Designed miniproteins, single chains. Designs and how they scored, part 10

Each design is a single chain, and the fold is of that chain. pLDDT is the mean over its residues in the fold that is shown.

## One batch from the design tools (miniprotein)

Design m316
Fold by ESMFold2-Fast:
Structure m316 (fold): chain A 96 residues (1-96)
Amino acid sequence: MSTELRRELARLALELARAILRGDIARARALLDRLRALRDRARAAGDDATAADGDQLIDLAEQAIAALEAGDVKKATILAIALALRAIGLEIDAEL
């Protein structure tokens, strides 16, 4: 697995969670597009494990942004926290 790709996924996911917690929908969408591009790079490189981690982060992020756009701040916050925790887990795995 690519340690560099895992660390970059974790970094982008943490920034995305912060954008959602701030209510910055425009920045969250831009970071989501970057996260998708990085997931696609992992898939193209044959790093299916890192790509699968990216898919999970993208799914949480899409749900959190949709909740925020619907005005469901509580749901968006819970999903953003879940996204941040998953990202921290990836960072720890990359350092070990």
Scores: mean pLDDT 85

Design m317
Fold by ESMFold2-Fast:
Parts: sequence; structure tokens; C-alpha cells
Structure m317 (fold): chain A 72 residues (1-72)
Amino acid sequence: GMSKEEKLEKLKKVQLNNAEIFAKKYGLSPAQQAKLKEIALDIAEKQVSGSLTQADVDAYQAQVAKIKAEAG
């Protein structure tokens, strides 16, 4: 199976690609794109470590919704 480090690397790559697609779609500023990448990578790390809580998911979704609303 995949190691914890390999799983994290793969998940980070997926999250960064998703953030770039989102940034292009909504015309995000460099600051908004950096913030989106930051929160996506934090969630990826917590998910792989098994420390992800519902509060983390809720905070992540709220921040993404805020960025999306400010961009669109």
C-alpha cells in the first residue's frame, strides 16, 4: 500500500491542482489563490494524519465559500 508520506504528497498535488483550476475559473487574485492553497494543504495534512475534525471541515468549507463569494 501507499505510505503516509506518499499519500500526503499525492493528496497535496491533487489539492493544489484543484486550487489552480478554481483560481482560473473565478479569476482569483494572487492573495486569494495563496489563501485557498494554504487551507487546502492544511486539510490534506490533517486528513492523512487522521486528526481531521468536523470543526476543521466546517472552517475549510466556510473559508472556501467566502473566497468564492468575494470572487463571484
Scores: mean pLDDT 78

Design m318
Fold by ESMFold2-Fast:
Structure m318 (fold): chain A 90 residues (1-90)
Amino acid sequence: SPYLEELVDSMINELIRELEEFKRKFPEESELLDELIKQLEEIRNDKSLTPEQKLQKTIALLEEAIEKSKNEEIREKLQHYKDSFEKLLA
């Protein structure tokens, strides 16, 4: 669905913006957040992926980032987005 693709890309863009704000608030997490932002941009920009594949790849990235992050506020925000993306896949 073109609507689902636009919605998924918009949610990834919103997440990237929040991660950029977290880099300012928690500079110690910048390396992890930079890697995550880069991978999210690669998923968003990959024209070969279906919206479902973008959702699945984004969920997997967020699971990995939650396990790697040492900051509870970042982990809670990533979990919130993961739950939101999972609801779109259902």
Scores: mean pLDDT 89

Design m319
Fold by ESMFold2-Fast:
Structure m319 (fold): chain A 102 residues (1-102)
Amino acid sequence: SPLDEKREELLRELVAVQRRTGERIDEAIKNATSKEETKQRILDVLREARAELQRLREKYADAGPEVQAVLDGWLATVDTAIRLVEEGKIDEARRLLAPVEL
């Protein structure tokens, strides 16, 4: 159905955001020359991921409350990861952002 197709499209987009975010965090860690630079680069990546998730929430606004709940959960996870990185808890943030099996 059109609703099931929208749900599948959202799940594909969420997996893409998660994969891209993880790859960008790994690249930030690899290329940073200081702890302060690592922290700032990861924060930039997470803020971009948050903006992408907010755009998905707007795009799928009519997809129903279950879909909105998934997006709200991902936004809450990214917000928690941002806080952990701001506190210097990079390994905790990385574990929180680890791939979720679908």
Scores: mean pLDDT 83

Design m320
Fold by ESMFold2-Fast:
Structure m320 (fold): chain A 60 residues (1-60)
Amino acid sequence: SMEEIRRAIIRYFATMFDYQGRIFEALLRGDLQRAQELQHQLDMESRRLKQEIDELERRS
């Protein structure tokens, strides 16, 4: 449904914003390894959430 798609997109952006904040904090304290780890986790999570959105769109 359109509502499920809307909620999934909101979840996607909320996840992006949360990870970006954590990455920024890691960079501010010079923790480059942690920043890279968080970026990798963000890439995996965003891919998964985008796949969920695409699946919902295909079923609509």
Scores: mean pLDDT 87

Design m321
Fold by ESMFold2-Fast:
Structure m321 (fold): chain A 69 residues (1-69)
Amino acid sequence: SSMQQKMDGALVELNLKVQELLRTATPEQRREILKEFGKTSHKLQDNPDMDPEKVKKEFLEKLKEIEKK
């Protein structure tokens, strides 16, 4: 389905973004990034009717807050 494809695409994109950020993150930031990514992945997998783009945007906003620390 279109929603499944969007969800899978969002997960791939977020995984790549996370891996990129982990290369320059502090150990503390790395722990927070991985924790938030785990939560976001579960949210996308458990709620296929949710808008994946909205979930992705919310996660990216959390990443920006972690980077400010």
Scores: mean pLDDT 78

Design m322
Fold by ESMFold2-Fast:
Structure m322 (fold): chain A 120 residues (1-120)
Amino acid sequence: SKEERVDEQVERIRAAMKEELPELPDDYLDKIAEVVREMLRAAYDGDKEKAIEAFKKFREVVLEYLKDINAPKSFIEKVKKVFDEAIEEMKTATPEEMIQILYRTLAEVARILKEILEKK
């Protein structure tokens, strides 16, 4: 089913993030997994507005984590820029392209978070 496919993709993303970011608390990893699940479901349903809404929730979870760890303002601004540019791209994207944008954003956010955590 679509739900089983989404669940498999989310678990794969969660496992990859845990391996790349071992210092990321499980609570935040679970929150990211849930908003990613919401976005993938919406994208597979062709509900572009719902997918963008879920992606904005993903942005909020990441920014909450950065605030919680007192991340430098420069890194917070980098993350905001990554999400804001992705949201603008999503406005003209197909649902399939939105999934590609999600994976690119996950990779870039993981890279930035790894850099922050390695400096602590």
Scores: mean pLDDT 87

Design m323
Fold by ESMFold2-Fast:
Formats: structure tokens, C-alpha cells, sequence
Structure m323 (fold): chain A 74 residues (1-74)
């Protein structure tokens, strides 16, 4: 479901943010995040593609988190 995909996406983005705080380069954290977002495709392929595109286009992890949080409120 869309909510299940959004909840998994939020967890993945929060994980990436924590990895960066722990000293992982943001580029590496974003690469791991994109692989994790690919796993969301069976739940919601359009959401997964949108989030991957945002990461690839240079969106900050915080901006991606806000996007997912706002979608969860809908």
C-alpha cells in the first residue's frame, strides 16, 4: 500500500541521515538510500521512482524526509 511504502521510505531516509551523522559521506549514504528505495517498487513503483529521482537530482536528505512526512499526513 502507499502508506506502507511511505513508512518504509521514511525509515530508509532516517537511516541515511543517521549514517551521515555517524560520519558516512553523504554521497555513500545516498547511494545506499537509492538501493533501499528500489525495494519499495513492489509496494508503490511511482513513489519509489519519484524518491530515487529526487535523490539523483541532488535533493537533501532532510528535504526528502519532509516530502515523505507530508505525504504520510495525507
Amino acid sequence: SMKEALEKALKNVEGAIEMVKAGMPERAAKQLLMKELEEIKPLDPELAEELIKRVEEGASLEDIKKYVEEKLKE
Scores: mean pLDDT 85

Design m324
Fold by ESMFold2-Fast:
Structure m324 (fold): chain A 92 residues (1-92)
Amino acid sequence: SLLAEIEEEERRLREVIASLSPEQEEIKRALTAIALARYALRLGEKTPAAERAIANAEKAKEILEKNMPKLDPESQEFAKELIKKLEEEKAK
């Protein structure tokens, strides 16, 4: 179900964020922003808050792509998957 998929993705997001150092705060914020935008897109929310989350995700995607080499291989794959899913959900 969609809720089970969202819950599993939130669990993985929390694990990745917990593995990052305090110096990687910008990356943590970027991951969270993309996850929030994906949540809004998947639920079909059409509120000003959802629109802001989606707009914020574009900048967050750029930040995450720029900082990709600073992540370990597992976190890089998670970040790439998150970006890919964001683009797929935006295309619907």
Scores: mean pLDDT 79

Design m325
Fold by ESMFold2-Fast:
Structure m325 (fold): chain A 93 residues (1-93)
Amino acid sequence: MELVDEVIARVRALAAATPDPEARALLEQTVDELEYAKQNSTDPVATAIAIVEGTAHVLRLLAEQASGERRAALLATAAQLEAIAREAREAAA
């Protein structure tokens, strides 16, 4: 469960650092889903990775509807989530 706690902490920190209200709300919702996965999943690590990757995908879709600085910020946040998921997958191997 230590690895899931690290993922939760990193996503929570990213939410706090995210100025876009829609992206922040998605990250806060992602933290809530990760907390539930920690308690209820038969494979909490794999479920946490899937949740984080799912949120990154949604942020990329939001970026397609955005422009300028907002698009760049949404893509940067998605890339940070993708890095969190990748590092968690590597640590779980």
Scores: mean pLDDT 88

Design m326
Fold by ESMFold2-Fast:
Structure m326 (fold): chain A 57 residues (1-57)
Amino acid sequence: MTLDAQIDRVRAELRRLGASQEQLDQFDAAVAQRPQDPLGSGERIGDLMAEARAAAE
């Protein structure tokens, strides 16, 4: 699978969980920063997913 396919899946999951437009924008910003800061970007994406899942429950 390509990295782009994984990114699309995560974005779709966030939207399905009812993530706000601000959370989606933060996700896209973290993805854009991945080539310069792969570890920090991964951590930010993980935190956004955890927040969206917690809010959905």
Scores: mean pLDDT 76

Design m327
Fold by ESMFold2-Fast:
Structure m327 (fold): chain A 96 residues (1-96)
Amino acid sequence: MRQVLTPEDIRRLLGGKEEATVSQLVDAIRAALLDLGLTYEQADKVAEEVRKYIKEKYGVTDDDVIPVTDELLQELVEKAVEAARKLGFDVEAEIP
């Protein structure tokens, strides 16, 4: 079964926060991937790739707070899906 990761899944797991730490964002992504049926090791590998991406792109540390915008959540979903696909997991949107 194809799994779909959405920005709304991440926002829900963040409790609707308007700002979050990098660690909180990474934890939300890991939780969302576990909900999609990935193993902990698989979800952790993807979440750590997203952590590296955020830190490199925004020049932030794990404890830095960043704004939770729709643009950020879309970008994180895209990066998580890309990382999961590189590990051989089908977490893409359903083709209509």
Scores: mean pLDDT 79

Design m328
Fold by ESMFold2-Fast:
Structure m328 (fold): chain A 65 residues (1-65)
Amino acid sequence: SAFTEARNEANTAIMEVHRLAVEKKDSAAVAKAVELGQRLDKATTLSEVQEILDEARKLLAELKA
């Protein structure tokens, strides 16, 4: 389903945020990745998952800069 696919993409993005944040020793970004993961666990709608995915992707872009 679209929900399951989006949730898997969001989880992958969050894991990548966590990995890069740890590598860069960015404690604020690590905390944000944990928060996004907790929000994803509670998400029940596609729009909630998409909002989390968008935030994770934005943070990934910031970490890669």
Scores: mean pLDDT 88

Design m329
Fold by ESMFold2-Fast:
Structure m329 (fold): chain A 97 residues (1-97)
Amino acid sequence: MSELEKKKEEERLKQMIFEVDVAIAFLRIAQVLGLPRETVINILKTLLERLKEIGAPQEVIDRVEELIQKVENGEMTIDEAISELEKIRDELKKRLE
């Protein structure tokens, strides 16, 4: 890869990590305050929109869409959603190394 292409990919990865970390922080606040499921879903949908704007890989987008569906269906708790986002974050961090 050219130095410019490598730098742009590193900046994209850092932006994706930041947006995931922001979503995790908001989900933890929602959990502590006992906010309704709709608020949790809106946090995840905002993350999905930000990731699409950044040009995140389709695999990352698909995983966040699956999280939204499972939370909407009551199949996933806030703690489980945070855990899955932390896994996504850690995978993205490994791509920077």
Scores: mean pLDDT 85

Design m330
Fold by ESMFold2-Fast:
Structure m330 (fold): chain A 71 residues (1-71)
Amino acid sequence: RERVQLAAVAAANEAMKYVSIDDASRFAAILAQRLLAGEDVETAVKRAGEEVGFSDEVTQAILDAARAALA
């Protein structure tokens, strides 16, 4: 539970390197909702990025950051 929250924070922080704060905030909100619904971190990151319209490269960088936070 706590590690999932750390992964979500890491994903949001990584998104802010590539996109506006508004888009990163939208991504973080969708990610949090999906994680609370019981989606795994990797699936939630991919789907949230897809909904916000992130590129595959940006989504991959965010996924890598989330995975690092889970380790």
Scores: mean pLDDT 81

Design m331
Fold by ESMFold2-Fast:
Structure m331 (fold): chain A 75 residues (1-75)
Amino acid sequence: MTEEEELEEALDRLEELERAGRLSEEEREAFVRTLALYYVTNELKPEQVERMRRLGLGEEHIEEARERIEKAKAA
């Protein structure tokens, strides 16, 4: 799958789990950190960004993801 297709599947899955009441706060936090990596490494559609924000993506997660990528490039 492409990065875009992978992201769409991840967003669909997370939104489904949230609607079903099966997503814990710890699981949400872990997924949001993964979404932050997609946010900083890919050029995203506005709809995808809005969906990520609704799932809990915040500036703190984006900053953490940027730092992780910069450290990976330096290592």
Scores: mean pLDDT 76

Design m332
Fold by ESMFold2-Fast:
Structure m332 (fold): chain A 87 residues (1-87)
Amino acid sequence: SAAAAQEAARAAREQQIAQRVAAGQEVLRQWRAEDRLDLVRILDILLEHSDPAQRQQLYVALAELTTADEETRREMLEALRKAAEEL
């Protein structure tokens, strides 16, 4: 049925988001392991000032760093730094 197809699509999307969030959390764990304390502090500030949906979006953005090229990764990190400095 159409309802069953919509529910399956919703479940698949939720699973994809959960996987991206987990990947983003792993990026933060790697930053801590590498003593990237500057980046950890920036993210801690952003997470502290975020609601649950915004926290999810932040982890998804961090997951994108794992597949981004060097220039895109640099631009994304600079955007995170600027956002934290404006809080």
Scores: mean pLDDT 83

Design m333
Fold by ESMFold2-Fast:
Structure m333 (fold): chain A 59 residues (1-59)
Amino acid sequence: SAEEEKRLEERARAIAYTAYELDLIGIELSKELGIELEPNDFDDLFKSALEQLRKDEAA
């Protein structure tokens, strides 16, 4: 339903925020080793989380 889809999107957004924060921490740690990394796009993280949640709900 549309309501379930909205719930999944909201959950995916929360997961993506957490993953994005962890990615930034990893980048900072890598910088101490002289490694320059770019953060993952938030939209890519959101899309991945949403697809995974949809897959889990289908089981």
Scores: mean pLDDT 80

Design m334
Fold by ESMFold2-Fast:
Structure m334 (fold): chain A 81 residues (1-81)
Amino acid sequence: MSELQKVLEEALARARELVEREPANEAARYLYSTLALMVQDPEATVEQILAALDVLIAENADNPEVVALARETKARLEELG
């Protein structure tokens, strides 16, 4: 497993826990779906994933827990570059 895949799978697991705790939280479901697609895309680059997370953070600024997880994931991915 690549370090990129490991970071994404760990973030996906945490997003899943957030969705399980708050099933009605659409922002959490959106984060989970976005991360799941990135994990399944063999051509996904760190740069593309960081750009997707930036959009998600900007669009969901009213969901602090989702934003915190997205920012933590972004920071971990930036350490890989």
Scores: mean pLDDT 80

Design m335
Fold by ESMFold2-Fast:
Structure m335 (fold): chain A 60 residues (1-60)
Amino acid sequence: MSDAALEEYRRLYDRALAELRKRDPNMPQEVLDEQAYERALAGMPADVREEILRLQEEAL
């Protein structure tokens, strides 16, 4: 994975966290983290998203 793709994912993740926290400040941290991850992943280009999912499956 390129550094640019990882950096973009991190930006999307941080933005999703901020948005979710603003919308529901009382959301449990575990749920917040999972939702932010899912939203950040959905914001990535399809090819990059597939690569991330493949790597996670391969790690299992």
Scores: mean pLDDT 74

Design m336
Fold by ESMFold2-Fast:
Structure m336 (fold): chain A 96 residues (1-96)
Amino acid sequence: SEDDELLLKNLEKHSKVSLAIYLFGKGEALARQGKYEEARELYERALRLLEEANAPLELLAEVYDGLARVYEKMGKLEEAERWRRRAEELRAKAAA
């Protein structure tokens, strides 16, 4: 039925968001261990899932903050600043 199809689509969306949150959390744990490249890869995977799910911009901004932190720890300060600015832009759009 149409109701069942809508339910399945909503479950798929929620599954992608849940997986993204899980991957983001794993990335945070890896970053705390100094495994910055592995953390970056998990953050990028989380971003793809959130984009595919049309997740709230605030969730995307959280992952952008994570990317900024790992780039900063890798000494890539210009890249870290770009990710921080992107996070601020997403939060501004979410508030509008």
Scores: mean pLDDT 87

Design m337
Fold by ESMFold2-Fast:
Structure m337 (fold): chain A 80 residues (1-80)
Amino acid sequence: MAEKEREAQRLIDEATRYEKEGNFEKAGELWEKAAEALKDRPYEVAIAYFRAADSYRKAGNQEKADELLKKATEALIRAL
């Protein structure tokens, strides 16, 4: 599914760029969107949600970070 893979890669690249710029709120949002694009790949979904959680925590949004950490853990369990 080339379209989903291409979209996920673009979102990951953009999220990484915002992380380097210190815009963690935007980075978290893009990692969350990447996880949604990768929904058929549970291990990659888990990684994207863990990265989103870390970004939101750095942005000071602990509530959103905890929510995404839960989603990451659920995706990781599905990948095992």
Scores: mean pLDDT 83

Design m338
Fold by ESMFold2-Fast:
Parts: structure tokens; sequence; C-alpha cells
Structure m338 (fold): chain A 93 residues (1-93)
């Protein structure tokens, strides 16, 4: 968390949030800061868990790391779903 706070959003075009079921809510304000600075947000999800107010609500793309994730419905209708990280990056660049 503190390491993420030390990063400069201007140095990044895309922020990839690691393979956690859902990142802790304490990451939400920092991810919002990156998104507000023009950085594109990609979340990777191993499980089809939708949590209100989670960083997935801020994501421009979500990568589903398993077949069970294909039934995941994002809370933001503008969020795009992908099977691979590379496809999500190609979409956002």
Amino acid sequence: LDDLRSLDPSDYDILVIGDLDVPPIQYYPIIFQFKSSGVKIISTISRPAQVSGSPTDLSDAVVLNSPSGRDFTPSNPNTQLFDTLQDAINYLT
C-alpha cells in the first residue's frame, strides 16, 4: 500500500491490479487517484466476485483468469471483460 502511494501516476499509462479475489478497500482511493490522472486500470480476477465499492468499479478492463470468471458481470457497464491481460492492454492502448 505505501509503495503504491510513492508511485507517480504521470510515469504510467496502465495500472494492473494483481491477481487477488478483490483488492482491499484501502487501495480504492489510490486507484481512483491514478484513474483521475488519466491512467487506465486493469483488474485481474481469479473468482467471479463483485463487491460494491471495490477497485473493479474503477476498472477500464477486467481480466478473468479462469473459466468460472466468465459469468462475472461488472457494476460499471463501460468496463470491458477479457480472457487475457494482453488483450486488455491491446484494447486500452
Scores: mean pLDDT 61

Design m339
Fold by ESMFold2-Fast:
Structure m339 (fold): chain A 76 residues (1-76)
Amino acid sequence: LPSDEELAELFEEIADLALKNVREAVERLRERAKELGLSPEELRRRLEQAYIKVHGESGRLGVEFLRALLARHGLP
């Protein structure tokens, strides 16, 4: 599995993409999950945990925002 820093970087990549094109962000998450042998939901959880671990409390609002946005577009 990637390191916490690598997972936090992937979180930022997906978050930036979601602000521009949420459908493409969902597809990116699904592709990366498949490459890692995880479900999209499992990868999302790991990215959230890593982002909070790396960035602390300042990362939490970003996690909540991305989670809500992805859920509205078909990722439970």
Scores: mean pLDDT 82

Design m340
Fold by ESMFold2-Fast:
Structure m340 (fold): chain A 56 residues (1-56)
Amino acid sequence: DRARRIAELAGVSVATARRLLAAGKTDLSLREIARRLNVPSSTLLAFMEAVAQLDA
């Protein structure tokens, strides 16, 4: 459910949202996460905005 909501808000696939959520549980910076997952910075920013909006 959380991954689906983030995917809709960020405009990414549910699979991408799940990968980003899983990576977010590590001590890696968001920039390093984007690099390892081959996610563009614009997609990462949309994901961060979606997570912030959902957690508010």
Scores: mean pLDDT 73

Design m341
Fold by ESMFold2-Fast:
Structure m341 (fold): chain A 59 residues (1-59)
Amino acid sequence: SFELYQKASLKVIEIINEIKDPEELKEKVYQALMEVGLSKEEAEHIANRIAESLKKRLE
């Protein structure tokens, strides 16, 4: 649902602000997305995409 994805997005933003290491970020995002209620498959795909994006955009 849209509400579920909004909640997931807010959790991800919080984690990105706290965690700067892409590997640790991926693990934290995965855990948070699972806690919010996303499936393992969805959480893993999203966490991987975010970590890859962070690697490319890190200063």
Scores: mean pLDDT 77

Design m342
Fold by ESMFold2-Fast:
Structure m342 (fold): chain A 81 residues (1-81)
Amino acid sequence: SPRMEELLRREQELIERERALLASLDPDSEAFKYLMEAKKKLIEEGKKWAPELVKEGRELEAAEILLERHEEILEETESLL
């Protein structure tokens, strides 16, 4: 579906953006520590609610929410540079 193709494209762009950040970030920096902790929290939160949305047939909504939160994490990480 066009919506699924758009979500997959957006996911790929965020993955590439994160790779670029990780390649440039000092592991001792505030930005790196923020990124690691925020990603951990995103994964932990997603495990709590995403399976329920998937069971309700709302898998695209779950994916959109996770991508939006991932994008916000990358934007905040960049703001700490």
Scores: mean pLDDT 85

Design m343
Fold by ESMFold2-Fast:
Parts: structure tokens; sequence; C-alpha cells
Structure m343 (fold): chain A 94 residues (1-94)
């Protein structure tokens, strides 16, 4: 169905955003302890996965959902997830 295609495309995009976010978090936490870096990576991945799943639920409820707007919203949420993960890392690193 058209809905299934939108869900598959959004899942792929969410995974691409997660990979980019993890790369950025690794770069920005490179001088921190390994445990703090891992916490930040897990935080960013978990948030992007959660956001992707929430948007998939929305597409299932509204088949006419604008996928391009969904991708833009997910990208903004991924950027926020990176900043949140960095904040968590900075608070844990002493």
Amino acid sequence: SNVDKKIEELKKYGEELAQKAIAEVKARTKDMSPEVQELAIETARALITAFTNLMIKEIKKNPDYDLNKGKEDLERMAEAAVEFAITVAELEEK
C-alpha cells in the first residue's frame, strides 16, 4: 500500500539520520571518557528511534500525511537529539 511505502521510506530516512547523529556525537565527545561517549551515542540513537516510531504511528492514522514534511520534522528532531545527547555527556563528564 501507499502507507507501507511511506513507512518504509521514513524508517530508512530515520536510520540515515541516526547514523549521521552518531557520527556527530562521536566527533563532539571524542575527548570525553569512553563511558560518557557511549552514553551520549545511546541517548541520540534512542531518541531518533523513538521519534521515528511516533511518526510511523501518525502515518498509520493519517494515510495522507505529507512524507516530505515528516522527513523535515524528523531531521529537526534528530538535530535536537544530538544537542540533548551532548548536554547529557557534558553533565556526566567531570
Scores: mean pLDDT 88

Design m344
Fold by ESMFold2-Fast:
Structure m344 (fold): chain A 73 residues (1-73)
Amino acid sequence: SIEEVRDALVAEIRADPRLSPEQQAQLEEILDHETRILQRLVDAGELSEAEAVELLREVARQQVARALEQEAK
């Protein structure tokens, strides 16, 4: 499910020692918000669950990359 993928991504973020606790919390909030939007689109028949999962993974990857860019040396 989309929520199971969200939980796995949040666990990865919380286990990433390169991210501050504040960044981890912010990224979790972003993923929670995105998961709610994507779930509504799936429920409305506008996206498949597989498409929503791929979009959620893409958002997580981009947000982690941006956080690391901002904290880079």
Scores: mean pLDDT 82

Design m345
Fold by ESMFold2-Fast:
Structure m345 (fold): chain A 68 residues (1-68)
Amino acid sequence: MSDEQKYLQKLISELLNKADVSLDVQHELVHRVSQVGQEAVKAGKSKEEIRKLAEETAQEVLEEYKKK
């Protein structure tokens, strides 16, 4: 596993701990952040870019589920 993939896993854990949301929302957050993060890792993005994309994706998921 690459250093960037390990960093992505840590980011997902941090985002889950901070989100304080239901299991269904946690599942969707992990799924979407993992998809975006894995594509960023494959594209050779830096850890800074991976963090930005992960945080932006998590925020989008949280905003979508706040209204449901």
Scores: mean pLDDT 78

Design m346
Fold by ESMFold2-Fast:
Structure m346 (fold): chain A 59 residues (1-59)
Amino acid sequence: MSEEEQKAVEKSVAGGAKMAAAGMPAAARGDLAFRQAKEHVGEEGGEIAGRRATEAGAA
């Protein structure tokens, strides 16, 4: 992904993680981030966003 696409993915992850952190487990957080990023950046970006959101919740 380009730097601009990566920033879009990070924004989707932050938005999804913010909502999911309100009461959702890491798996649901990853799914939410994947769905949001997929619609804007595509499936590849969605998978990356989902993985990163899940890992961020594990930290």
Scores: mean pLDDT 64

Design m347
Fold by ESMFold2-Fast:
Structure m347 (fold): chain A 90 residues (1-90)
Amino acid sequence: EKSNRTKAALIEASVTIQMMNINLMLKTNSPKEEIKKKIEDTINQIDQYIAELQQLYQSTTNPNDRAYIQQVIALLQQDKEELEKKLREI
């Protein structure tokens, strides 16, 4: 249960770093094709992470850890929507 919460926290941290890198690429006028590829790769990774978090949720018994995992899923869904919007604007 603690390990499931830790896994969810590490997934959240990984996605946060990816989002920061994309924002940095946008600010530094990185090549459009590189930004597009990075966004597409990150969206695909988020989809895989959401599936993994849903499995962790099903195997988690502690109510506080379950609530945290569900919160991370919601945050990842919001990040994906933000990235999809940025991809359309490129």
Scores: mean pLDDT 88

Design m348
Fold by ESMFold2-Fast:
Structure m348 (fold): chain A 70 residues (1-70)
Amino acid sequence: SAEELLAQLEQALEELEEALRTESRELAERALERFRALAEQVKKQVPPEYHPQIEELLERAEEAWEEFLE
């Protein structure tokens, strides 16, 4: 279901946030790449009504990544 796909994406964001906490750029880059790929896949599979939630998760990931780089 769409809810299950969103839950997987939320888990991937948590994994990205944990990778960023370790301050390992290599691990963080891999986690970010996996998250972005999963987000695009989920976005294609769910109805448009769920797209705002996916965009919000993508924004959170990008903000966390930018903060990590600073």
Scores: mean pLDDT 83

Design m349
Fold by ESMFold2-Fast:
Structure m349 (fold): chain A 84 residues (1-84)
Amino acid sequence: MEREELLKEAEKAAEDIVKLGEELGLEEEGRREAEKLLERTKEILENEPDIEKQRQLFLEALAEEVARLLRKHAERIRAERAAA
């Protein structure tokens, strides 16, 4: 049950990342970061037996993938300003 709960949280977070990517005009990047989050969550569940550590590692993975998408958005804005 606890493993299924974390997977559901990861699936919801992945959907939120896809939506954020769409809103930022980075649809392909958002999908890639969402896929990475799901893959990383599965690896955490396979390799980490401690549920508290699983949740911590998931939150770290989520933060990293969101930060990566936001950095790509910032880079696009900088490129647009340089072209203007």
Scores: mean pLDDT 81

Design m350
Fold by ESMFold2-Fast:
Structure m350 (fold): chain A 83 residues (1-83)
Amino acid sequence: MLEEAKNLTEEDIKKLKKEIEELLPEVAKILKEKLGLNITEEDLKEHIKYLLENAKKDYGELGERETLLKIKKSMEELIKEFE
């Protein structure tokens, strides 16, 4: 994860953020319909923004990159589990 984060360009970061945004509707649907959690797409987007801002503040650009990779992986794993 950390080595992958070091190799990300600014263009890769933009792509990761876009991919995460594209996964938000499916993740929100799974959380609501499969897990019974009252979490909206907007709630997820704000939470992700908060995590990224804090990671960047505490650990710099590398922390933001690592957090983006972890978020995408977690979202993809959740979707794969529930389809």
Scores: mean pLDDT 80

Design m351
Fold by ESMFold2-Fast:
Structure m351 (fold): chain A 81 residues (1-81)
Amino acid sequence: SAALRRAAELLAALFRAEYELTGDPTYRAIAEALEALIASGRVTREAIVAAIRETLERHGVPDADALVASAEALLDALLAA
């Protein structure tokens, strides 16, 4: 849906901004994963959440579940707007 694509674009931009502020390559990797998902045209809520979770797990982030929950809350807020 257009709303899911827009939410994914905003999330990608947010993670890109976090990378620019922190220099943490995990944020860049999440932004790139979301950008690739948008380019594929297969944007679902499940795919957005999976892309974030898989990137966090690949980078060995210990609080992956908590960070995914925060990203889901933000995604749902963006979709409600």
Scores: mean pLDDT 86

